# Designed miniproteins, single chains, continued (4): the designs that were tried, part 95

Each design is a single chain, and the fold is of that chain. pLDDT is the mean over its residues in the fold that is shown.

## One batch from the design tools (miniprotein)

Design m15272
Fold by ESMFold2-Fast:
Structure m15272 (fold): chain A 93 residues (1-93)
Amino acid sequence: MEKLKELEEKLKELEKKKKEIEREKEKVVERLNELERELEKAIAEGAPEEEIRRLLAEIARLVGELIKLTIELKELEKKIKELEEEIKKLKEE
């Protein structure tokens, strides 16, 4: 049953990584919301096109980062589920 212990340790590591990615995703969402407010203010105040362009570029970058983190989270959740199923099979056999 040493194999069961190794799988349980791997599961804990993956769950820790999941929490870290979830926290990073939350921070990106918060930053994105702040930039959206800054963009709305810049447009309302008639800011130069260069400033608006910079804000849009930063928003696009963060959206890309959010998509990447979401994909990584889904892949990690799949690995966690597969590992949980392996642990269950090992306990039943």
Scores: mean pLDDT 85

Design m15273
Fold by ESMFold2-Fast:
Structure m15273 (fold): chain A 74 residues (1-74)
Amino acid sequence: SLKQKAEDLKKSLELGKQAAEDARRQGDQYKAQGDDAKAQSLYDLADFIEEVLVKNAEKKYKEAEEAYKQYLDS
C-alpha cells in the first residue's frame, strides 16, 4: 500500500540520519585523539550518507507521502 511504502521509506530515512550522526560523532572522537585520517574517513562517510543515501530517501519519502495524501484527498 502507499501508506506502508511511505512508512518503510520514513524508517529508512531515520536510520540513514542516525548513521550519519553516529559517523560524525565517531569522527569527532578520533579528531580529539589526534587521528585526523580516521576522523576524515568518518566525516566523508557521514557526508556520503547525507548527500546520497538520505537525500535519495527523502525524495522517495516525499513522493510516497504526497501520493498517499492525494489518494486520501480523492
Scores: mean pLDDT 83

Design m15274
Fold by ESMFold2-Fast:
Structure m15274 (fold): chain A 64 residues (1-64)
Amino acid sequence: SKDDLIQLADSSKHMGDIKEKQGDYKLAGGAYQASGDLYLQAGDPKKSQEMYEKSKQAYQKAGL
């Protein structure tokens, strides 16, 4: 359901935040990208765009 997708997106975002605090920018980038995909699937393009931007910034910090 849409609510299940939002819950998964929130969980993926939270994982990204944890990985970023740990300095694991590659895993943070992946988690934020997954969150963005899930928000987009749930019909929230604004939150999706915010997560894709976080993913891009995390990958840049990872040297990717």
Scores: mean pLDDT 90

Design m15275
Fold by ESMFold2-Fast:
Structure m15275 (fold): chain A 71 residues (1-71)
Amino acid sequence: MVPEISEELREEIYNLLLSMGLSEEQARRLTEKVIELIRERGEELAEEWKKNNPNNTPFIKYVIEKVLQES
């Protein structure tokens, strides 16, 4: 399911990015990119995630990895 855009979701994404070794500035910038991508294409991304992710990776991690690969 596509998560709702909330402060909790922003903090989850931000903390995941920090745990990956990114600076606070980078984590904030990429958090906003992830949020925008979910806002604009959330349902489409969820369908692609189900189709192309047989490993049951959480949706948020899938979107984060996609943004990081394109950054």
Scores: mean pLDDT 74

Design m15276
Fold by ESMFold2-Fast:
Structure m15276 (fold): chain A 61 residues (1-61)
Amino acid sequence: DLRERAQQLYGAARTETQRRQARAVLMHLAGATHKQIGGLLGVSESTAKSYVAGGLRQLGV
């Protein structure tokens, strides 16, 4: 359910930041660390952590 909602968030994203936040949440739900997510998205670990937090906030969790 949460994973499906994150996929819908990705599809509804209007900005690159929103798309990265949705992708970061999907990777987080798959068990990836913030460092791994940062490497996959080409951003710092701190930025990846912020993307996960931003995406989860948009999902109401």
Scores: mean pLDDT 81

Design m15277
Fold by ESMFold2-Fast:
Structure m15277 (fold): chain A 74 residues (1-74)
Amino acid sequence: MILSKEEIEEIVNKAYETIKSIADENNLSKEQLVELLKGWGKLELEHMKKENYPEENIEYLKEVIEKKIREAEE
């Protein structure tokens, strides 16, 4: 594994904090925040695939993104 689980969690958390800050400043809906997070997640997954990250890293990134999306929908 090139990235640890902790490093993957940090990547997703940092992205979420940035997206949430933008959403809060612009009074965006939960739906709009979720769409931004989904868009970022898609791009990050494609980036990791292009850079030949191990399947284990890509799978865990998907899990952490899905968890953050569920948290944002609540």
Scores: mean pLDDT 83

Design m15278
Fold by ESMFold2-Fast:
Structure m15278 (fold): chain A 97 residues (1-97)
Amino acid sequence: SYQQKAVDYLGLAAEHLEKAAKLSGNPDFARASDLLKEAKKYLEEGNFRESAVKTSAAGVLLSEGLNTETNPEALEYARLSLEYVKLSNKYSQKALE
C-alpha cells in the first residue's frame, strides 16, 4: 500500500539520520531522527496529521543540520534521509487520495 511505502521511507530516513548524528555528534540530526521515528509511529497508526506535524518539525532541524554540518560522510547520510522524507511525503499524499 502507499501508506506502507510512506512508513518504510520514514524508517529509512530515521535510520540514515541516526547514522549522520552518530558520525557528527550533531544534535539537530539526533533530534530530527527521533521526530521521524515518532512520525513513523503515527503513520503506522493511520494518524496522517500528527505524522505530518512531526515530519515537518524534523525537516526544519534536518535543514539546519545540513547548513551547519562539515563532516562529509554525515552530510551524505543526512542528504539521503532528506530524499527518503520526500518519498515518504509523496506516498503519504497518494494514500490520502
Scores: mean pLDDT 90

Design m15279
Fold by ESMFold2-Fast:
Structure m15279 (fold): chain A 87 residues (1-87)
Amino acid sequence: SAVDELEAWAREKAEEILEEIEEELKKNPNMPVDEVERRFLQKLAELVRETRRLAEELGVPEAELQAVLDRVISEMAKRFKELVDER
């Protein structure tokens, strides 16, 4: 379904973002937490924008889009906290 395609795409992009953040943390382990968080939030904002654009292209209703975003964002936030806490 269009919703399943949207969620699969968003989850793939979310994993790419988390991998980028993990790599940045490995390259600069002394990066301030507020700077890491700022970079994460910027990437997250881009993901939300791109996911909304894809939803419009696929004809996904706003309610279904919001449900996908809520699931993906909450999971990303949890994984981001784990990455920061593992430093």
Scores: mean pLDDT 87

Design m15280
Fold by ESMFold2-Fast:
Structure m15280 (fold): chain A 89 residues (1-89)
Amino acid sequence: VDALIDRYLNDPAFQQRMNDLNAQARRLWQADHPGVNFSIQDLVDWLVSQGRYDQAISVSIQSAVSYRQQGNYAAEAQSRQLAAQVLRQ
């Protein structure tokens, strides 16, 4: 997880790829669940159930970085744990 976060912060091409996958993940949720709100946990769990591991990783990593930038370290820790769980699949 730390290596992926480090790469996201320091590799613009990887950051763009992760951002594209995260945007795709949110569009996929809206297509399958029109009008239904989600938590990051709900979105990641659903993506994993669909075999969409790249999208699930992107959501988890981007959320961890976003929460860190907001100073929400508790939510960052939860997002990092979620990314680690997806990587074990």
Scores: mean pLDDT 81

Design m15281
Fold by ESMFold2-Fast:
Structure m15281 (fold): chain A 92 residues (1-92)
Amino acid sequence: MVRAYRVTLKIKPGKEARDEVLKAIARAAGELLLSDPRIHRVTAEVTDDSATITVVGEPEVAKEAAQRIGDRVFEESPAVTEVGPVEEAPLP
C-alpha cells in the first residue's frame, strides 16, 4: 500500500537561495531513500518563492518522512523562512 505526502517550504527569492534549498533537499532525500526501503520516491519542485517536497511510500513512514525532510531542510538552510503542514498528495 502506497501513499504520497507533501510539505511546502517558503524560501527567500533568488537563484542562490533556490540552489541552496535544492542541495539540502537532495541530501536529506538521498539519506532517507538509502536508509528506508519503505520510501519509494522523493521529488521536489522549487519555484522562486517555494519548494514542494513529495514523499511516496508506505503511509506511516511516508508522512513522517515528509515532515522530517521539511524540518531538516528548514534547520540546515537559512533560505527557508517557513515550513507548511504535511498534506496527503495524489499519487503520480
Scores: mean pLDDT 82

Design m15282
Fold by ESMFold2-Fast:
Structure m15282 (fold): chain A 71 residues (1-71)
Amino acid sequence: VVPSAEEEERMATELAQAGAKALGVELDPSLPAAEQEKALLEAMAKASPEQQKKAMEAVAAVAKRLAAELE
């Protein structure tokens, strides 16, 4: 099943928010998903390897949930 552009935007936002929360960083959810993803990547670049791993695990957990919702 191919998700719509709106569903992809929503999923990208949820993934970015999950990663940011794991890093202890607050992202503005009113920003476009692409802007939120960019901010998350910048936060990841400044984070320790341990924080990056924790953020990746949080993103992976949300990604699995969203993948299940698409079915």
Scores: mean pLDDT 76

Design m15283
Fold by ESMFold2-Fast:
Structure m15283 (fold): chain A 78 residues (1-78)
Amino acid sequence: LEELARLGIAFLEAALAGRFEEARKLGQQFVDLARRVLGASDEQAAQLGGVLAQAIDLARAGQTAPLEAALASLRAEL
């Protein structure tokens, strides 16, 4: 769980910094880890990937407030 949270933090930091290609790769690593750690199905993994892609789109559009809130929440849990 801590490794999954650290990948989520790295993903959000990359997206907020405008490193969208890095964020995409980190998002894929997050989905792959969620499959292994949480036993996520292919359908659940696809849904999670969609959510992460939407987060990158929000960052690209300059709509960063939801991503900053998510980052603060994840950091508080570590």
Scores: mean pLDDT 82

Design m15284
Fold by ESMFold2-Fast:
Structure m15284 (fold): chain A 70 residues (1-70)
Amino acid sequence: MKDLERKIARLEMVRAINEAALFYLEKLLSKETDPEKQAELQAQIERVRADIERTNKSIEELYKQLEKEK
């Protein structure tokens, strides 16, 4: 049981880091006027969003496993 809680905590930390990165990239994009740099930032934002979605799914699956053990 505690091992699932540790896995969840680590994934939540990874998600928090990715959410901070997303916030930073969105701020950069809002100030960027160069179309090529805007496209690069948008591509980075899409990758980070995909990582957050994947992490959210993994966290949800681990919480479901934790509930079954209770």
Scores: mean pLDDT 83

Design m15285
Fold by ESMFold2-Fast:
Structure m15285 (fold): chain A 70 residues (1-70)
Amino acid sequence: MEEELDREVEGAILEIELAVIKHHLPNMTEEELKQALERIRKWLERARSLGLDDVVAQAEELIKEIEEKL
C-alpha cells in the first residue's frame, strides 16, 4: 500500500502545482513561462511513469497553452 499512497500524494502535489501555474499564466513574463514549461515537462514525465492519466492530460493542455503564448 506504500506505493499506492505515494502515487496519490505525488498526484495531488502535481495537480496543485499545475493549478498554481495555470492560475498565474496571465501574469507571467516570457522568461517565467519558459521556466514553467521546463518544470511542467518534468512533471509530465513523472506523471506518465506513475500512470496518472488525469495529471498527464492537464500537464499536456498547460504545455500547449504556454507554447501558444510564446
Scores: mean pLDDT 81

Design m15286
Fold by ESMFold2-Fast:
Structure m15286 (fold): chain A 82 residues (1-82)
Amino acid sequence: SLEDIAQQVVDIFISSKMSPEQIKAFVLSEIEAALAEKDKEKALETLETLRIFLEIYKKRRPEDAAVVDEVLEAVEKAEKEI
């Protein structure tokens, strides 16, 4: 499932000690790729996966909530552009 994939990515990022800045850069890069994607269904699936990823990450790292909320707003804005 998309949730299982998102959970695996969160586990990797946490074990790799990724900073909030690195997580933000990753999410923004994925949003840019989704907006460039010609297949709207694929683009929306990417954005949905990012939302699930961010929700799981926020639960695991509540100290990073402000950064997570910032990039969640970016995901929501990107969804409106598709």
Scores: mean pLDDT 84

Design m15287
Fold by ESMFold2-Fast:
Structure m15287 (fold): chain A 55 residues (1-55)
Amino acid sequence: GPAEALQQRALDSARRNKDTVPAELLLALARKELSEVLPEERVQATLDEIRQILA
C-alpha cells in the first residue's frame, strides 16, 4: 500500500545517496517524511534499516 511504497522509497533513496549525502542528513530527511504518514514504531524500524544500509 502507500505506506509500504513510502518505506521502500526511503530505503532506495538511502542506497542511492549513501556515498554522496551525509548519513545524518539522510536519516533526518527520512524521519521527517515518514513521521508525517507512519506511526513512530514504523518510523524507527525503517530508520534502523536505513542505518544498516548506511553502515
Scores: mean pLDDT 83

Design m15288
Fold by ESMFold2-Fast:
Structure m15288 (fold): chain A 90 residues (1-90)
Amino acid sequence: MEKKEIVEEALRAGYETFAKVVGDPELPERLLALLTTPPESPEAQERRAWLEELLAANPEKVREANAAGLEAAKKVLEELMKEKGISVEE
């Protein structure tokens, strides 16, 4: 796998964990769409506004979800790097 694919897999795992904490099963798809949508498009602006509203409405829950998502993303990143035979120095 290319490094970009490894990072995308890690981000996907992080977003899935974030969605579980927030309780929105569609959230990983929406967050991944933000990464692939051109920033100047109306769709990207709409999704960014939605994310800002989500953050403002549930700041504590979002902090918990971000921490859990980051941990999940790190685990997937380490596993994929290990599978590829890449030595990870802490």
Scores: mean pLDDT 69

Design m15289
Fold by ESMFold2-Fast:
Structure m15289 (fold): chain A 70 residues (1-70)
Amino acid sequence: MELQKLFDEILKKADEVYKKLTPEQRKKLSEDIQKILDEAYKLYKEGKPVEEVRNFALKKIDEVIEKYKS
């Protein structure tokens, strides 16, 4: 399951940052991740190639992680 592997990869990246955040930041990060996952799933259902969906989602998660490092 290509989409499941992508979701697992995103969640693993998020987990590394998640443990170092405040409860408020954790809630915001979880919300941002859920939005990325929802958008990726929407693109997948619209017939986008898995590679395009993966590239989109990984780019968005990296942007979110950078936001929480700042």
Scores: mean pLDDT 78

Design m15290
Fold by ESMFold2-Fast:
Order: structure tokens, then sequence, then C-alpha cells
Structure m15290 (fold): chain A 71 residues (1-71)
């Protein structure tokens, strides 16, 4: 599975889910990374987590990332 990540500056990147979750674990900790992983795996293809949903998981994550889309 891949994800398209749009950061707070509008930059887009597409990366493997496992790599992205590893990066989140380094920055925000394993619990936040696990929660984001569970939410992404529950999305249909083309489904997205909004900035508000990310902020509800972790306020710093919501400040850093605008959206995550399952691709």
Amino acid sequence: MKVKVTDANGNESVLPLDLFVGLLAREYGAAVAARVRDRIEALPEGGSLSQAELAAIDPALGAAIRSITRV
C-alpha cells in the first residue's frame, strides 16, 4: 500500500505506508504512528484523512500534515 502525503506547505509525496509509518514513529512516537496506520488501513483506496482528523490524533501531526490519501 502507498500513501500520498500533503504537508502544511502544500508539498506532495507518495511513499510506501511502512516507510511513512516509520517516519511518523521517529517524529511523533510509536503510539501516534500506530493510530495513523490503523486509520489509513481502514480507508478505501482514494480515501483520505483530513487535517482535522490528523490533529485529533496528535495536534503537532495536524499542524505538519494537511492530508493523507490511500493510493
Scores: mean pLDDT 89

Design m15291
Fold by ESMFold2-Fast:
Structure m15291 (fold): chain A 80 residues (1-80)
Amino acid sequence: SEVEEALEKIEQAKRDLEELVKLYEEGKVSKEEAIRALERGLEELDKFEEKYGDLSEEVREKIEELKKRVEEELKKLKEE
């Protein structure tokens, strides 16, 4: 179903975020590269929310949660 496909994509995006944070902490990506990737990810999540946010409450809630995590990580990097 479209709901299951959307949830799978959200879980993949969450894993990608966790990997990016780990790569930054290990010094494998620069702060500037991490910021750029997070800003791009946030733009992609906004588009994803427009396309899939109305499919189900679970999809909307998980998109909103992931957007909040990206915004929090981005804020940490920019304020360090």
Scores: mean pLDDT 84

Design m15292
Fold by ESMFold2-Fast:
Structure m15292 (fold): chain A 87 residues (1-87)
Amino acid sequence: SMKEKVIELLTELAEALRAQGTAQHEALADEFDALIKRIEKMEDEEELKKYVEALVEFLRNVAPSLPPELAALVERVAEELEKLIKE
């Protein structure tokens, strides 16, 4: 389902953030874990699409402030999320 793919992509981001080994990146990963739990509780597909659309905008806004490897991953995830909601 779309929700399962969204959770998979956000889980990949959380794992990449934790792999950086800093307290700041671990805190960001914990925020993504909280977002995943919120998304898991969403039952309305149209509400999920609107939430993901806002999340894509957020990710694109923060990508330039991250290390190049993480920025590239965030941009890839944002593009994949945008493709999911356009279907």
Scores: mean pLDDT 81

Design m15293
Fold by ESMFold2-Fast:
Structure m15293 (fold): chain A 88 residues (1-88)
Amino acid sequence: VPSPSTAEVLKVMKAPERELSDEVKKYEQLIIDVMKELGLDTSPKSVEMALKLFEYMLELDPNFDLSDKTVRVELRSMLLNYRFLFGK
């Protein structure tokens, strides 16, 4: 199980050439909903950072559970662990 450091996550989030997959973009609305539930900034830039973080997590763990019941819990955990990326 990969354990990315805060510094590694920040480097990925700051990469201007980071491409988002169509699969990740499919979860954009769900990510926005979870961010709102957590009281995070839901500006387009913050949403883009959340999508980049989600794609990065999928790259580190290709077995990341995307089932309807589990994906919301996993996204919430991910966003809470890295919520400092989404402050105003």
Scores: mean pLDDT 69

Design m15294
Fold by ESMFold2-Fast:
Structure m15294 (fold): chain A 81 residues (1-81)
Amino acid sequence: MKEELENVKKEGEEKIQSLRDEHRARLQALADEAMASKTPEEQHRLVERMRAAHAEGRKRIAETEANLQKKVDELEKKVKE
């Protein structure tokens, strides 16, 4: 169904946008925690966590985009007569 394929694309893009928003919120929370830290050592560890969270968020978004593309391709094959 062409409609089902279009819906999957739209819902997938919405989910990707949601992941981007969640990623930004996570980084903001870690930044707030780093600003609240009173020792250089703890602040350094929180900055490292922010970098790790940034890399993780980017990987998750990229994986989700790749998985969405594979799902779209598979549905296109199933819909094609």
Scores: mean pLDDT 78

Design m15295
Fold by ESMFold2-Fast:
Structure m15295 (fold): chain A 76 residues (1-76)
Amino acid sequence: DRVTVSATTKNPKEAADAAIAAMEAAGARDARVLHLNETTVTVSAVSPDGLRTGAAAIAAMEAAGGKNVVATVEPA
């Protein structure tokens, strides 16, 4: 599954780093930043368990102060 997670945050790089680490810990690969600016971040990864990976990324971004956190899971 491909997982894409977006959030609005005051610390987009910290949110991105936290989400990538959480997704990789959940077994995802090819975790990377698709978009990052002063207030928004989008990251993506490939995982055999997209729902678990998405949930981990959402929790990590929210812990980093992220708001409006949205995860999309697309079957591979």
Scores: mean pLDDT 81

Design m15296
Fold by ESMFold2-Fast:
Structure m15296 (fold): chain A 89 residues (1-89)
Amino acid sequence: MFGLQQLTLASYYTTEGARLTTDPEARRLARRASSILSQMVDDNSFDPDRIRRAIRYVREARRLTTDPEARRWFDRGIRSLRLVLQYAE
């Protein structure tokens, strides 16, 4: 299903960003976002408030990150999360 696929992709992209970022706070925030996303995948649930919270964490992680590859992964994650948010309304 489209929403679940985008949520799964967002979780993957956010995890890759967390792995590559050298900033400890960015890694912590990205991991918090990944945890929220994994719980939504497990629950097969699309809670708009949880998605918005995940977007905030990933955006802050991106802001703190200087590594260009990690930033690209976070950008992909944010795009996928925005698509899920549109689907969830």
Scores: mean pLDDT 85

Design m15297
Fold by ESMFold2-Fast:
Structure m15297 (fold): chain A 64 residues (1-64)
Amino acid sequence: SREELEKLLDEAEKELLRKYLSGELTIKSKEEAVDLIVEYLKEKYNLSDEELEEARAIARERLA
């Protein structure tokens, strides 16, 4: 569901922000941030392609 995807996005955003603030990664654009979030969700939660596309859309909306 969208609510469950938003909870997973919250976790992904916190982890990526931690790495960004520590200097472990660089983010050059909002689209790059969205790509990193979707990659994190794919690797950690093994989401379907359909769920990853929904997560990408929500992430774009949240960062807009």
Scores: mean pLDDT 82

Design m15298
Fold by ESMFold2-Fast:
Structure m15298 (fold): chain A 107 residues (1-107)
Amino acid sequence: TEVLSAEQVAEFLLNLAKYLESKGYKKAAKHLREAAKEVLKHPDFKVTGEAAAAVLRLAHGILLEKYHGVGVPLSFIKEGLRALADALEEAGITKAAKHLYEAADEL
C-alpha cells in the first residue's frame, strides 16, 4: 500500500512548482507553493491509494524528463493534481485542495 506523509506531499508540490516555473507556468507554481504551506499545517495528513499513486507517477515522470528528456504531458499533471486535490478536500484540507484545482486550471 502506497502511503505519503504531509511532509512528502509538500516536498512533491514544491518540486513540481519548481519544474512548472522552469516551463513558464508561474501562476500554477505559486498555487502549488501555497498548497504545500497549507498541507504542512496538517502533519497527521496521509495520502493513500489512487492519490498516492498519482503523486508517485508524476514524481517519476519529472525525473524521467530531467534525466532522459521524456516530456511530461500537461494532461498527466492536471489529472494528478486533481486526484491529490480530491484527497485533500475529503480530508477537510480545503485551502490546499483549492490551490491545487487552481494550479491545474492554470495549465
Scores: mean pLDDT 85

Design m15299
Fold by ESMFold2-Fast:
Structure m15299 (fold): chain A 105 residues (1-105)
Amino acid sequence: MLRLRLRVKVKMEKEVSPGAFISRAVERLREEVGAVEIEIEAKAEVKGDEIYVEVEITITLDESVRDAEKAAKLAIEAIKKAAEETGKEEGKKIEVEVEVESLER
């Protein structure tokens, strides 16, 4: 199975729930990317009126996933959409950066 490791950095206002973002990201990764296992490590720091969240996501993809580059692109899009939906629901701006750290077969 393919293993994809992503680093996600998120900046949001302190009234926004980091858990809401993470929950939406997990749902999208399962439905849109074919993730069969998702490991998440998250660190959140409050600085004034802002919260900074750094998330390491390790995704194990189903054996049927053949295109590793396409899977990585879909994962990035899924995470960005999760941030956009969370921001829209909360009425706040959420800034997100996603980096692919590794892709292993």
Scores: mean pLDDT 81

Design m15300
Fold by ESMFold2-Fast:
Order: structure tokens, then sequence, then C-alpha cells
Structure m15300 (fold): chain A 57 residues (1-57)
């Protein structure tokens, strides 16, 4: 398949929102950290935390 393309600003925002929504089911602390990373436009960091939160749940 094609190589992974970098995310556009709109795609980052949508992905960040989706990650935050998933994180709402996780611990309060993890949810807050994901929100901070999304605010910094660090979607990859937010994604890693959300993924760990889902595994933890």
Amino acid sequence: GPPPAPLSAEEKSRLGLKLLNEAKSADHDTSARIGELVARDDIEGARKLAEEAVKKA
C-alpha cells in the first residue's frame, strides 16, 4: 500500500477529537494529558496515550 501520509490540520483536529472521546472512558488523569497534547497539536502523543488508556480499560 502507499506510505503513511502526514495528517492535514483538519485531519489532526478530527483525530484529536476522536482520541479525546475515547479517552473520556479512561482515568481522569489520562484524559487531561490527552487534552493537553491535542492543545499543543501533538496528535501522535495524544494517540499513544489514548491507545494505552484503551488497553488499560
Scores: mean pLDDT 69

Design m15301
Fold by ESMFold2-Fast:
Structure m15301 (fold): chain A 109 residues (1-109)
Amino acid sequence: LSKEEFIERLSERFNIPKSELEEAFNEGYNRARPPSEAEEIALALNKTVPDIIIEMIKKGAPTSLIEQEVRSTQVVTEELLEALLNYPELSKETVLELARNYGLYLGQQ
């Protein structure tokens, strides 16, 4: 999943300027540092969080709970992005936080 594709698809879907999404992504990316061994283990354990969010969406969990999980996810997958692009009720703030989280995630790789 490229930065350019991620920003383009979120911008089109949620009517957020690409510049705002790119700023949010860059904030996350520029704060990234190599993960410690403990942080690498935490990321490995949290690799299923995107799948949990997708299941919450499929089962009709409240939007507030879905948004909380999206804002806090340390892992962003292409499958999660596709699920969220089909989810109509995400706030601009949640989408910007997702962009920050993705920037941070990529910056740690």
Scores: mean pLDDT 83

Design m15302
Fold by ESMFold2-Fast:
Structure m15302 (fold): chain A 94 residues (1-94)
Amino acid sequence: SAGEELVAEAERINAETLERVEELARQILASTDPAERARLLAEMEEVLRESQRRLMALYMEAVRAGDEATAARIVALSRETGRRIRELLAEIEA
């Protein structure tokens, strides 16, 4: 169904975002150059902004279709991904 396709796409976007953030986080931790760290942080911010934009588009499609269950599922997936990203950053800073 259209709703199942939107959820599957949201899951894909979230998985791709997590993989990229994990890679950038590893590079930031390994870097001793402040300029390189600043560039990698800017890249991470861009990845997160693009991910949010893509997820909002899927959310709005579900809302326009009147599919409240799919819209809620997309929000829940986005919150879960956000929690995982925060956990990864906390682990790096510990």
Scores: mean pLDDT 86

Design m15303
Fold by ESMFold2-Fast:
Structure m15303 (fold): chain A 76 residues (1-76)
Amino acid sequence: SLEEKEERGKKFSEELLKIIKEAKEKGLSQEEIAEMLTEFAEEKLGEASEEEREHMLEMSKEIIEELKKLEEEKKK
């Protein structure tokens, strides 16, 4: 079911963003946030199909990279 796969992908992305937002609001370090995101992604990837896994992995990499850039800017 395509809608089911699309919904899972959107949910995954939204959950990653929520984790980032919450962790930043709580004052967690970039390293701590990256660890949380990695653990979350690994858990979700275990439930995903091969195609979904590849897409989710790329999405998580992009989000983590953006987080690193934002943290670098905040240091100013």
Scores: mean pLDDT 68

Design m15304
Fold by ESMFold2-Fast:
Structure m15304 (fold): chain A 77 residues (1-77)
Amino acid sequence: SVEELVEQLSSEDPEVVNRAARELFELVNAGDEEAIRALVELLSSEDPRVALLARTILAHSTNPKARAALREAEAAL
């Protein structure tokens, strides 16, 4: 689930973090609205590593909806 993948981004195991980030990236590229919304929320994370991962996934997405969501969120920051 998207919720489970988001939780895994906070793992101390780099392999778990890398797998979760890759799976979220694939979901975002497929236009999964739940994944896009979850990553936008993570941009405001108190953990700067998690916030950076969320931004990186959205910024490098091939899906224009994901990139638009990132631009809109950053304009509000």
Scores: mean pLDDT 85

Design m15305
Fold by ESMFold2-Fast:
Structure m15305 (fold): chain A 86 residues (1-86)
Amino acid sequence: SADTILLARATVVSSAAYFEIKRIKKKLEQGIKLTPQELAEVDAIIKEAEEVRAEVVRRYGPDHPLAKKLDALIEELRKVKEQAKS
């Protein structure tokens, strides 16, 4: 069903975002900046998370736990990206 597909997409992008945040934070601890290719990969995860978040909000509303989880992951990805670029 469309709901099953959306929940699967949300699970996949949440996992991707979580592990990417951990990877970037580890690089920041080591003083390593992201390459342009790595920055583009982060942007792709943010874009997918925003698209999934919009569909979750459309179907379940902005107060749904999954929408709030995606908001938090998007915010953290944007923060660590800004810290790791230059």
Scores: mean pLDDT 88

Design m15306
Fold by ESMFold2-Fast:
Structure m15306 (fold): chain A 90 residues (1-90)
Amino acid sequence: TRVEQWFRTEYGLDVDVDALYAALKAKDTDGDGKITKEELRDALRSLGQDPTDEQVEALAKDADFDGDGLVDYVRFLETLAAGLGETFVP
């Protein structure tokens, strides 16, 4: 997908978007749509990726829409898909 190509180009990560969403949702134990940077790193590792600290920080910063230090993964994936002309359904 275009979102998967974006992840590869911008973050150097080769991920399946549906698998990524499932992994992120599994870390979101309170169901608020937000996770920590450490949970993001663990989710990426569960998908066979070995992200650097810089890759995790870049992705987390881009997904921190509210400035609260948390990764808003639902909003991030919806925003990426919409910007690339795709539809993401959580």
Scores: mean pLDDT 77

